# Designed miniproteins, single chains, continued (2), part 113

Each design is a single chain, and the fold is of that chain. pLDDT is the mean over its residues in the fold that is shown.

## One batch from the design tools (miniprotein)

Design m7922
Fold by ESMFold2-Fast:
Structure m7922 (fold): chain A 60 residues (1-60)
Amino acid sequence: SKVDELLKEFEGKLNAAKTEDEMAVVVVETMDRIDTLPPDDKAEALKRLKEIVRERVKKF
């Protein structure tokens, strides 16, 4: 799905980020893309984005 492709790209970029500032840029860019999605896809994408960020932050 479009949401799955977006979040796979997001997770890859977030894992490649080396600093908190780089991670913040990736999150903002991905949230801007999520804002263009239909309401149902937007809600799912935001929930999954938050989980990916939570797991990444635990490892930082």
Scores: mean pLDDT 81

Design m7923
Fold by ESMFold2-Fast:
Structure m7923 (fold): chain A 66 residues (1-66)
Amino acid sequence: SMKKSLEWIKRVTDLGIKQAKQNGDEESVKKIKEHGEKAIEAVKNGDFDKATEHLTELSQTVSQSQ
């Protein structure tokens, strides 16, 4: 469901931001927030290809900030 998809994206984004903040990586915090917000917007618009793109970039940023 859209509600569960949005909740999952918010949770993953929040966890990524928390980890990047703990590492003092403000650049990664900004990128994770941007891609999380854009993924949420894409899901709300029914653009799942765009949502997948932003979620992929969010995941890559989280991996690099650790």
Scores: mean pLDDT 83

Design m7924
Fold by ESMFold2-Fast:
Structure m7924 (fold): chain A 74 residues (1-74)
Amino acid sequence: SEEEIKELLKKHIEQHRALADRVAPVFPEEAARIRQLIDEMEKALEEGNLEEAKTIHRQLDSEVGRLEARLAAA
C-alpha cells in the first residue's frame, strides 16, 4: 500500500541519516551527497510524489552501498 511504502521510505531515511552523521568526520563529501539525496527524498514524500521518492531512494541506496564498501576497506 501507499502507507506501507511511505513508512518503509521514512525508515530508510532515518537509517541513512544516522550513517551520514557517523561518517561525516571522515568522509565529508560522501556524507554531504547522502544528506542531499535524503533532503530531495523528503521533499518528494512531502509533495506526495512516491514515484520520485522511489527514484531518489534507488540513488541513495547506490551512494550508501558505495560508502559502506569504502568503510569496509578502511
Scores: mean pLDDT 84

Design m7925
Fold by ESMFold2-Fast:
Structure m7925 (fold): chain A 101 residues (1-101)
Amino acid sequence: SEVTERVVELLRQGRLDEAVALVRDFARSLGLSDDAISLLERFVEHVYDAITSTDRLESEISLGMALLIYGVLKLVFPDLPEEVVELLEAMIALAEERLAE
């Protein structure tokens, strides 16, 4: 989706605050609860840390934290919109790709 592509590009550019704001506004527009939105914001921060950390172990821990939040979101909010799941999976793929470098 256009939102997914924009979020990934903002993270690639190191523009964390803009990526968080876009994810928050998108999730709010889809009717997600404040609790779900808070978890999404923490997820974006951990993905960003995984991408930007110069220490491999710190990157792996940050990716692990993002994956944990992804699991919690799917467990606690089973009716997450497909567009939100797509966005989460695209951000995980970005972090995994950067860790493979």
Scores: mean pLDDT 89

Design m7926
Fold by ESMFold2-Fast:
Structure m7926 (fold): chain A 86 residues (1-86)
Amino acid sequence: KLASEIIDKVAEIIGSIKSLSPKEKLELIQKASDIIYSSDLSTPEGVKKALEEIKKLILEAVKDEKEKEEAEKKIEELLEEAVAKL
């Protein structure tokens, strides 16, 4: 349940980045999904590690500074929400 909720929210965050093409968005969502399913989401440490890797992945793909700041903020909000559900 938590894995699918995180993926849905990550997909929404990636989808909101206007500078990314549809193909780039799908590739990022696939990579983020791979990170989530290879991570231990039963612990706060595992959730933090997974979302930090996803944050780095998104920030490396996005070149616009304002979009980077917005994406980083949304991932940090998602981290707090996901940890609170544990």
Scores: mean pLDDT 83

Design m7927
Fold by ESMFold2-Fast:
Structure m7927 (fold): chain A 74 residues (1-74)
Amino acid sequence: MEAVEEIEKAVEELEKSTDPDAQLEAVGRIGDAARRIYEEHPLEELAAKVVQAAANRDVETAKKYIEEIREQLK
């Protein structure tokens, strides 16, 4: 699913970047991808948890919730 791949890539960019503008761009992309996921699938709570973890720069927790989203979409 392309939105899940987009959210994973955005989380990786957030993890790698120390530039505030790039971090803001990554958080925006995470939010956009999460919204697409919950609009197509009833995963609003998991999508919100990824966005919350990313906003707190908790990349490991964000990755855990992305894995849960992948499992729910099987």
Scores: mean pLDDT 79

Design m7928
Fold by ESMFold2-Fast:
Structure m7928 (fold): chain A 85 residues (1-85)
Amino acid sequence: DKVERLRELSDKYNELSRQTLLDMERYSQDSEQQAKKLEQEDSKLGEKYKKEGDQQVKKMQEQALNLHGLSYQLRRKADELSRKL
């Protein structure tokens, strides 16, 4: 059933979005800890690491948002198709 497949795909993208947010939180925590350690040895290296980490977190947030949006659109398409059948 095409409707069931769209719902399954929607659920999969929603789960990927949630997993990306969890990975982002872990990365953010690890990156912050590493930046603090590097700052103690080399303040410039610590600052560079923090900036790169912040950029990566923003990219992961955007990816999670895009995956969530795709999940939502697929669910709406499934609901539309189920009503037209």
Scores: mean pLDDT 86

Design m7929
Fold by ESMFold2-Fast:
Structure m7929 (fold): chain A 50 residues (1-50)
Amino acid sequence: MSRAQIDQRIADLQRQLAAQRAQPNPDPQVIFQLDVDIGMYQIQRAVSKL
């Protein structure tokens, strides 16, 4: 997967995380899962080359 594709996925997940945090009663499980997914893509970006 290209770095640009990984960066786009991270951006999409960051938007979802912001939307969830904007809820009056945010779901901690959803927030945790989004943080994990963002972290996994960040690791994938670090180990992947163009």
Scores: mean pLDDT 79

Design m7930
Fold by ESMFold2-Fast:
Structure m7930 (fold): chain A 87 residues (1-87)
Amino acid sequence: NENKALAMAHLGMGRFYLKQGKYDKAIHHFELSNSHFPDARSWHNLGLAYFKQGKYDDAIDSFQQSLSLNPNYQQAKANLEEVKKKK
C-alpha cells in the first residue's frame, strides 16, 4: 500500500525530529503521515510534540485521535491524563 508506506516514512522522519527536540519539523511530518494513512502511533507522536511545545489543546485532540484508532494504547492514555493536569 503506497499511502501506508508514505505514512510510515513520514512517521519515521517525525520520530527522528522529535528525538532531536525539533518539534515544528516533527509536527509537520506527523501531519503528513496522518494525511497519507491515519495511524494511532502517528497521532500519539503528534500529541507528544504539541505537549512539548505547551500546545495542550492540540496535544489532547491528538491523543484522543490516537485512542480513537487504538483504544488499548496505554502510553496515549497516560499522556492524555498528564496533559489534562497541565491545563
Scores: mean pLDDT 89

Design m7931
Fold by ESMFold2-Fast:
Structure m7931 (fold): chain A 111 residues (1-111)
Amino acid sequence: MATEEDVAEAEELLGVELRPEVRERVLAFLRETSPEELKGTLEYILSQENPAQTIATQAKARNEPWLVLVYAAAAVYLYRLGLLSEEQREKIIAAAKEVLAQPEFSEQLLA
């Protein structure tokens, strides 16, 4: 099951500090979603021409900017479970970092 340490490692890899309510929401989502569903979502994102744009588009379409952090933390979580490669984790983190550089995401999610 996903842990607070998975979210904390994602914050460290992204170089950001999340608002406490965002951390709690991300962790809850990861615990309520199967590892298989998370893996399928991340593999879909990685299959797209621009993973960062795909993440941003999905988050905006659902009006859930915190999904950027779900994808980042899911990459850490699935890597720990052996379900995602190190290269795939690094690509998701890089994509999430690019999205978080946009003020419309950082202003809502970061402390």
Scores: mean pLDDT 86

Design m7932
Fold by ESMFold2-Fast:
Structure m7932 (fold): chain A 79 residues (1-79)
Amino acid sequence: SIDDLLAQIEELAKQAEEAVKKGDLEKAKELLEQINGLLRQIGDQLMANPELRPTYEPRIRALGKRLEEIGAKLAEKLA
């Protein structure tokens, strides 16, 4: 379900934040790649069932912002 996918992404995002903090940049990159795969699955489900979009939009928006922050911190540490 979308709820299960979002819960998985939130857990992976937490792990990615920890990896960036510890300087494990390879692990952070792998986790973000896994997250992108799960986000694609959510996108596919919402495309098939657009009526579900308003229910999940706030959680997806908050998650998107969180992932942008993780990506920015990762980019800073790779520079």
Scores: mean pLDDT 87

Design m7933
Fold by ESMFold2-Fast:
Structure m7933 (fold): chain A 95 residues (1-95)
Amino acid sequence: MELLRRIEEIREKIREFLKALENVDPEKALKLLEELYKLGATPAMVAEVALELKIDKEKLQEGLKALYELMKEKKVDQELLDWLESVAQALGLDL
C-alpha cells in the first residue's frame, strides 16, 4: 500500500513538472524537480509519463532549456543538473 501510494505521488508530480515545462515556467519546474529528485523519481519515469500524456516535444524542449539556464544561474547542485540532462536524453531532446 505505501509503495503504491509513493509511486502514485511521484507520477502526479511528474505530470505537474511536465505541465510546468510545457508552459515554460522554469521557477515552478525547478521546485517540482527538487521534490521529484528527493522522492527518487528517475529520468525513465519522466519519459514514460511524457509519452502517456503525448506532450508537445517542442514546448518540452523550450521548457527544459529555460529550466537548465535557471538552474545554472541559481548554481544548483551538479546532481540536479545531471538528473535534468538525463531526463532530456530519455526524452530524445537537446539541452
Scores: mean pLDDT 84

Design m7934
Fold by ESMFold2-Fast:
Structure m7934 (fold): chain A 58 residues (1-58)
Amino acid sequence: GAGEAAKAAAVGGLSGDVELGAERARKHMTEEAAREAARAGAQGDGVSALRAAEKGEL
């Protein structure tokens, strides 16, 4: 579901797949949450990335 895809995208960002993670998040969650997760992932902030993904899930 969208929440799982968002979390995978956030983790992908931390592992160096930030671009791929951001694109997957955009497909499976809200645009705003995807942008926040992508930004946090690019910064290497896993906590913020996961929180952004959870906001899009709920």
Scores: mean pLDDT 59

Design m7935
Fold by ESMFold2-Fast:
Structure m7935 (fold): chain A 107 residues (1-107)
Amino acid sequence: SKEKKEEILKLIDEAISILEKMIKEKKVTREELLEIYELLKKVGELASEMLDPESEKYKEIVKLFHEAILLLNELEELTLNKAPPEELIKKAEELKEIFEKIKKLIE
């Protein structure tokens, strides 16, 4: 579905925008991490409805989703433990790269 594809791409671009703000401001908040988590969840729901579950593309997206969840959990833990901004930004950059990879697979 073209409409589902456009919705997924919009949600991914919103997540990338939040991550770019975190990197620029050198600040990660729990509220922003929860927003990214909700965006990721919605992307996953739409992708599962749009894509063939037996396809290599879907398998790669599922793998990237697991990597994104692990990075989000790590970012939340680092934020709670008041880790140095440099460490938070490095993980935010890694998470942004995962969203960019998902975007390319959906495009």
Scores: mean pLDDT 87

Design m7936
Fold by ESMFold2-Fast:
Structure m7936 (fold): chain A 78 residues (1-78)
Amino acid sequence: MSREQRIAEIRRIFAALDTDGSGTISRAEFETAFPFLRSLLPALNAANLPALFDRADVDGDGTISLDELLAALEPYLA
């Protein structure tokens, strides 16, 4: 799977979690998606989960945007 295909699948997962169309997802929604993200990103480890969300939540509001999620997942897209 290419980097572009992984990004497209991440966008699809994000859209499925963002059921209210807010453009953001909560930590609980992110944790629900984590097994699907691991299927797309074999380098992604469950031990990274707390630090990964905290890194994505740059403004500290407890939610993450699609751009923040993609930035946080960038090391695993290679």
Scores: mean pLDDT 74

Design m7937
Fold by ESMFold2-Fast:
Structure m7937 (fold): chain A 85 residues (1-85)
Amino acid sequence: AKVTLTLKFKNEKARKKAEEVLGKLIEKYAKEGKIENVEVIYLDKTTVEIIVEFKDEEAAKEFVKEVEKELSKVEGLESLEVKIE
């Protein structure tokens, strides 16, 4: 299962803070052997797309829930789009 996160921030500082939070979550799932691939695409200074490939849909859904919970604590996140394939 593929998760695509498209994140829009108020400023670059908020983006960098979210990247630290997301990096820790991705590392956690990678250590659990749940991630096949990770790609990060910078669309501009305040917009980033993160693509995470999971071995199964359950891990992908759990990851999305944790992302939404952890990113709710990040000031300056303007939008989060999630796609699960």
Scores: mean pLDDT 85

Design m7938
Fold by ESMFold2-Fast:
Structure m7938 (fold): chain A 99 residues (1-99)
Amino acid sequence: SAALREAIEEIRRVLETGAAHLEENIKAAKEAGKEEAGRGAELLLELLRLLLELAERGEELAREGLRVWEEAARRAEEEKKYAEALEEAVERLRELLER
């Protein structure tokens, strides 16, 4: 649906804005020897790319991508980065899928 595509595009924009900060945080974490935080941020970037690709293939795969987003939101919360934005995006996508 068009509404689902728009929601995914909004999620993409939110995470693309956050991805730049995640890349900076990955660099800072590596410089500070905080490898665990850097790995979490790298995981979030990987999940973002996976979600975008799955969403382009259709609504069934977009639904599977929602699970990936939920996992990414939990990881972001552990690192205290963008968790609220990711959770809000996941809820919005879920509501559109229920239409």
Scores: mean pLDDT 61

Design m7939
Fold by ESMFold2-Fast:
Structure m7939 (fold): chain A 77 residues (1-77)
Amino acid sequence: MVSEENVEKVLDALEELLKEKLYGEISQKEIAEKAGVSVGTVSKVLHFQTPLSEEQRERLLRLLTDSGLEEMKRGLE
């Protein structure tokens, strides 16, 4: 299980990286390094494999849609 603080760090890191790069250019390792968490933590957050609050889930979905990720996220067109 990932702590709420670590979920927020992953979301913050992804948001900042999406300002600089397209999602296809961002690795889970880069997100982990920027967030200061493990790659496994990033994977669990991005794949909804850890409990997320409603606000955290909505934030993740917005980050994925706002970056134009239609090619990277199947079924989110």
Scores: mean pLDDT 72

Design m7940
Fold by ESMFold2-Fast:
Structure m7940 (fold): chain A 72 residues (1-72)
Amino acid sequence: SLEEEYERVAEQLSDELRKALNDFLEGLRNRAPLPEIRALASKVMDLASEEPQELFDRVHGLLERLNGEALS
């Protein structure tokens, strides 16, 4: 599940990036407006750019799948 993938990735993330991911998930759960969701996703990707490529790719993959579900 996406939640299990998040738990595995979260253990390897910086505190700031983990908080940004949690803020993004909370925005999705609370059905925040699309512009707000995009801003939260942008912040996550900006922070993820400072991580190793493997972690960046995992975070990007998770955001793309979650955004797809939210826009459906």
Scores: mean pLDDT 73

Design m7941
Fold by ESMFold2-Fast:
Structure m7941 (fold): chain A 69 residues (1-69)
Amino acid sequence: EADKLLEKGEELFKQGKLEEARKAYEQAISIKKTARALNNLAQVLKALGKHEESREYFEESYKLAKEAF
């Protein structure tokens, strides 16, 4: 379930387990691509120092959220 994976990823991120959080978010996105999941993945990538990849996921999250209006 995508929401369950998102919740698990958020808990792992708060614990500083960045790679495990990243994998949980990637799995959530593979099930259901949402602005929230993309934004959370971008946050983890930024924390990992992958600033360019983070920027692209933030942009995709923003576009997806904007289109929902």
Scores: mean pLDDT 82

Design m7942
Fold by ESMFold2-Fast:
Structure m7942 (fold): chain A 100 residues (1-100)
Amino acid sequence: GQSGILGLAQSAAEYAEKLAKVSSDEELRQELLKAAQDLLNAASNSSTNEALQNLIKKANLLIELARKAAEYEGTEEARKLARDTISFLNALISLAQSLI
């Protein structure tokens, strides 16, 4: 339940922060860091169906940003960090959807 959601969100945020650190685009870096923090805030308050739907929206935003950052950077390291971020986010979305 909630413990699993928070754990997946923490893992996703950690990899998103690592992706931000290797990103050369300042705006994408700031958006990744903000989206990671927004995800953690949403995961910490995931006790209602409305909160779970908001968490899924935040997760999908971070997936989009991770893909954009990896494409912009074009390095193997950035692509791997984006894949790891997206993997944890897909697991988080699946778990959140199962609770709605």
Scores: mean pLDDT 89

Design m7943
Fold by ESMFold2-Fast:
Structure m7943 (fold): chain A 84 residues (1-84)
Amino acid sequence: GVLDRILEMIEKGESIDRIVEEALREWDEMSPEEYTSTVLLATSTLLEGRPQSEWETVSLLLEAARRGDRELVEEAIKRLREWS
């Protein structure tokens, strides 16, 4: 699923461009609500037990996904990787 794919790409250190492209493609194929929920669950799992500032990155990723904003998705994924 979208959750497993994005998490695996982040954990394996795939290029940010590749992760952004995959996230945006899944966004187009899913309803906005389904994609937003999936991304939130994925990022919440990655950030479990982490500080409040990292939850702000989760919020940024959700906002970027909802807007279909490639640059914001890229920024959010960069922040997640820096903190992982």
Scores: mean pLDDT 60

Design m7944
Fold by ESMFold2-Fast:
Structure m7944 (fold): chain A 76 residues (1-76)
Amino acid sequence: SAEIQLTSKLFTAVAALLDKDFDLARESLQEVKDIIDSGVLSSDDKRIPTVPEEADPLLESLGYEKDAKGQYVKKA
């Protein structure tokens, strides 16, 4: 699904940024942007869908937290 692809590519971009691999980070972020621009995601929903457990530490380090339904939301 587009949501799974979005979270997978976002995870890859974060990992690349931590490794200072800016070429891979730019490519992965461009793919994230392309998914968002495709219109398959709701613009009213700023939550990240439920992601694999291995993504949890990186998403939380970026200010995302799981809500009561297990979806990631960005902390203000």
Scores: mean pLDDT 67

Design m7945
Fold by ESMFold2-Fast:
Structure m7945 (fold): chain A 91 residues (1-91)
Amino acid sequence: VEEKIQELTDATGELRKKIYEEAKRKGTTELSKEEVIEIVKEWAKENPEYKEFADKVIEKLEELPEEKLSVEEVLDIINEVLAEEIEKLES
């Protein structure tokens, strides 16, 4: 269980890094919902074992009424899904 939690935490760390790097590259603190969804999809292609996790993140993003999200808001959503998946693994 602990090893799977660490692997998931490390993989989501790489997803967070991609989001930060994209915002930095554009010189912005906000990304469009579509841009974030594309980053999550690309991360899922590189990490196919976490496809279900990626799908949950995308679902939560698509439920938001905002067209643009701050990096902090995106990270909060990723952390929320991560917490849910960790709780499921510990059960």
Scores: mean pLDDT 81

Design m7946
Fold by ESMFold2-Fast:
Structure m7946 (fold): chain A 80 residues (1-80)
Amino acid sequence: MIEEVVEELLKSPNPEMRVKALELALESGDKELAIKAAEIIAKDPDEEVRKKAKEILKEATKSKDKEVAEAAKEGLELLE
């Protein structure tokens, strides 16, 4: 399931894999999963991971999927 893949990637010691988890959560169309991934990334100890996540979320606010766009807006609020 995509949820399990996202959760595993968020726990990765590799910063790039943690950023990829957020991208996959947003692509899934699951608003709750996307918000959960954004909450975890907002607390990430790596400043560069948080910066990349902010850029990804800003782009996702332009999504034609309303739930994805709303999740991205909520995620951005957590990172600011």
Scores: mean pLDDT 81

Design m7947
Fold by ESMFold2-Fast:
Structure m7947 (fold): chain A 84 residues (1-84)
Amino acid sequence: GEEYAELAREGALLAGEGDREGDAAKYTGGVLRAMGSGMEGGLAGKESGEKAAEGAREGAREAGTPGAYLGGQAAVNSARGFAE
């Protein structure tokens, strides 16, 4: 059940790495991974979506960059938007 949370966290961390490095492709890849994992978590159900949202927030917090927080928030919105 924690798979989507971990993938969302990893995506947010990757987005933070890209943000710090000025690597737009890495940043975009991280954001898309976090959003996709959030969406799949949400589609799996409300509890799964909330855990994916928590994972994205934690990854953004660990990364600590403005871009990571923006990507993390996009993932949270995706997870909650697709959860019932």
Scores: mean pLDDT 80

Design m7948
Fold by ESMFold2-Fast:
Parts: sequence; C-alpha cells; structure tokens
Structure m7948 (fold): chain A 89 residues (1-89)
Amino acid sequence: SSLKEKIEELEEQARELIKKGTPEDLEKALDLLQQIAILASSLSDKEEQIEAYRRAIELLEEMKKIVDPERQEELDEVIKYLEKQIKEL
C-alpha cells in the first residue's frame, strides 16, 4: 500500500480511539497522530502533506474538547508544531 493509504489507515484508528475517549485511548490516539505527522513529512506531494497535517490538527482539536486543561496544553504544543510545518512548506 502507498504511504498515503497508511496515513489514512492510522487516521481511522486514531478517530476510533478518540471516539472511545478514555485517557488510555487518547494517549494511543496522540501517539498515532505523531506517527501520522512523521509519515506525512515523507510525502513527496506538498499539497497532500498539507492536507495530512490539517486532518491531524482537526483530530487533535477534537481531543482538546474532552481532555483536562493540562492535556489541552500538551495538545496545543503538537498543533503549534504542525501549523509551523504547514507554514514552512
């Protein structure tokens, strides 16, 4: 399967974990989203890379709605990192 297909598979797994919403599932979802960011950085097409980062940001923002304030700060740092990656493309 292509790199893009692997990213989409991991995005679906992360979405299901976020839907479950337990602290353990959210930690696993964050790990998957960080893996998605690494894989996205290896995409040769700039537009596909930007789209993958934006989808990861959307999932991180969904997690922010259900986590405590301390975890929200951690998620904001990841979001800021991904927004910086988009700006530098």
Scores: mean pLDDT 87

Design m7949
Fold by ESMFold2-Fast:
Structure m7949 (fold): chain A 86 residues (1-86)
Amino acid sequence: MKAEEYLKKAQEYLEEARRYTELAKENKDDKEKVREYRGKLFQAVSEANGYATQYAALSGEEGQKIRDKIQKELDELLEETERVLK
């Protein structure tokens, strides 16, 4: 794959992660549904991090900065979902 294709896939999975986080928040009173969305969020986070890491490897220092921003945002989405399960 080209570097731009890895970045596009990382962004697509980041948007998927955002979607599952919002679904978990919308269904906060149904802890079983929140756990299901958390599972889907973990998969999206794994995919986004994988593609972002491959993009960074091909794109040097600027790619590493973009990867770090994506990872930070994914970490924030995971934190929000865990707070809903509290």
Scores: mean pLDDT 86

Design m7950
Fold by ESMFold2-Fast:
Structure m7950 (fold): chain A 70 residues (1-70)
Amino acid sequence: GGPEAERLLRKAQGALELAEAVGASEEAIRHAREALDLATQGYEAGHFGGELGRRAEELVRRAMALMGLE
C-alpha cells in the first residue's frame, strides 16, 4: 500500500483506540472496529482507495460523529 493506505489504517486504529479510551457507545466502537477490519483487508489484499477504502473512511467518520468529533 501507499501513504494513503497507511494513513487510513492509522486513522481507523486511532478512532478505535479513542472510542475505547473514552468509553464511547457500542455503536461507535462497532463502526471503528468495522473500519479497521476493512482497512486491514484492503492493505493485506494490496488494494486501497477503492470501494473498500471508501467504506472504511465512511465508518471512521460515523464513529467520530457518534463521539461528537466530526
Scores: mean pLDDT 76

Design m7951
Fold by ESMFold2-Fast:
Structure m7951 (fold): chain A 97 residues (1-97)
Amino acid sequence: MARVVGARARAGADGSLTAEGRVVGDVPAGDYGLELVDPETGEVVAGGLATVAADGSFTGEGGAGAGLRSGRYRVVLRDEAGNVVAEGEAEVEAVAE
């Protein structure tokens, strides 16, 4: 399984999510499901779509649940079949208003 490194995500006060990072390992360029998982509960707290470039960089967009807090979360990328292709840790900044 490939590793996600340098991942950062921002959750807006409107519930929007943006993410960026890098995949280290052999992951084909393309679109993947993006999930942020609470490491204490194992629940998916935010998610969307990640686009992985040929150089391994990715950008993501999606939505965040109400009450998402700043902190460290597990980031998971899934293929169309639902298989985990990459995972790692993401630093998340949540904007509360």
Scores: mean pLDDT 83

Design m7952
Fold by ESMFold2-Fast:
Structure m7952 (fold): chain A 96 residues (1-96)
Amino acid sequence: SDADRLLAQAQQYLDQAQTALQQGDFTTMLQLVDQAVRLALQAFDLGADTSRVLEILDRALDLVQQGMQQAPEYVLQFIGLILRTIGDQLDVELRS
């Protein structure tokens, strides 16, 4: 499905983000995580199972949290934005 293809692309971005994290490139890691989250949310709008979307979002959050331990001031603002985005999408689902 189109949703499955978007989730697969999101996973590829998260693989690249993991590599950026290993290299200490927090800017690239955060940009790739942002792209992965956007694709997961698009897949959700296309009818992807919540569990599949949450799998990608959980992996994205884990990468941001790892970055937080290495460069907390740098990623703190970004983790707040990710959590807000996830919360907003879950609120939409609960209200539907």
Scores: mean pLDDT 81

Design m7953
Fold by ESMFold2-Fast:
Structure m7953 (fold): chain A 95 residues (1-95)
Amino acid sequence: SPVREFADKLIEEIEKILKEAGYDDYFIERVVKRSRELADKAIAEGLTPEEVAARILTAVDFELMIAGVSLEERVKLLNKLTDKAREILEEMKKK
C-alpha cells in the first residue's frame, strides 16, 4: 500500500540520518525496530501517511531523549527527519 511504502522509506531515511550523525548500530537497530512496530500498528489502524510519520517521529524523539541527546541536537535531527518525510510525501503525490 502507499502508506506502507511511505513508512518504509521514512524508516530507511531515519537509519541513514542516525548513521551519518554517528549513533551506534545497537541504538539505530532499536530505533528502527520501534519505528517499524509503530508503523505496522498505525497502518493496521488505517492512519494517513502524515499520522504514521507523526507517531514514528515522536518515538524517535523519545528514544533520543532517553539516550541523553541534547534538546538542540534532537531539534536538528527531528527537523531534518520532518523535511525528509515531507519530501517522500511530495514524491508519492507525483505518482
Scores: mean pLDDT 87

Design m7954
Fold by ESMFold2-Fast:
Structure m7954 (fold): chain A 61 residues (1-61)
Amino acid sequence: SSMERALRGKLAAVALAFMSEGLSPAEAMRRATELLRELGERALDLSVQELAELAKRVVRE
């Protein structure tokens, strides 16, 4: 579905953001999955760019 594709894209972008901050691919995917779960429906409202920026902020703090 269109929503499934959007969520996969957001998951990938968040994982890449975590990797850019020094996390391994496995740890980045785990933390990206956790972040999207915590956000719930908010993840649908946030753009890929906003989610990537949030991920970088979470790692730095």
Scores: mean pLDDT 82

Design m7955
Fold by ESMFold2-Fast:
Structure m7955 (fold): chain A 89 residues (1-89)
Amino acid sequence: PVPEEEKIPISEAKDHPRVTGELGDKPLLVVSGKAVVEYDGRRFLVLPGDTIPADAVLLDGEITVKPVDTYTLPIDEGIELLVQAVERV
């Protein structure tokens, strides 16, 4: 468990053991894996195809991400999958 005072946003956690791929200051596209992230005091399960804010914090799981210049995927579809995945935990 990482101390809460050391919970750094994914964009700033370059060497995070459970986040791989290209990190940036833009929204991050999940390429593979799954994880629980925290953003603005809320917790989300993220899956491949989901876009997360660069300032989101990884709490659990493992993901590969890349920065996105332009949002091209439906966020609503990603949120629908998140809700379904959380209900099956």
Scores: mean pLDDT 59

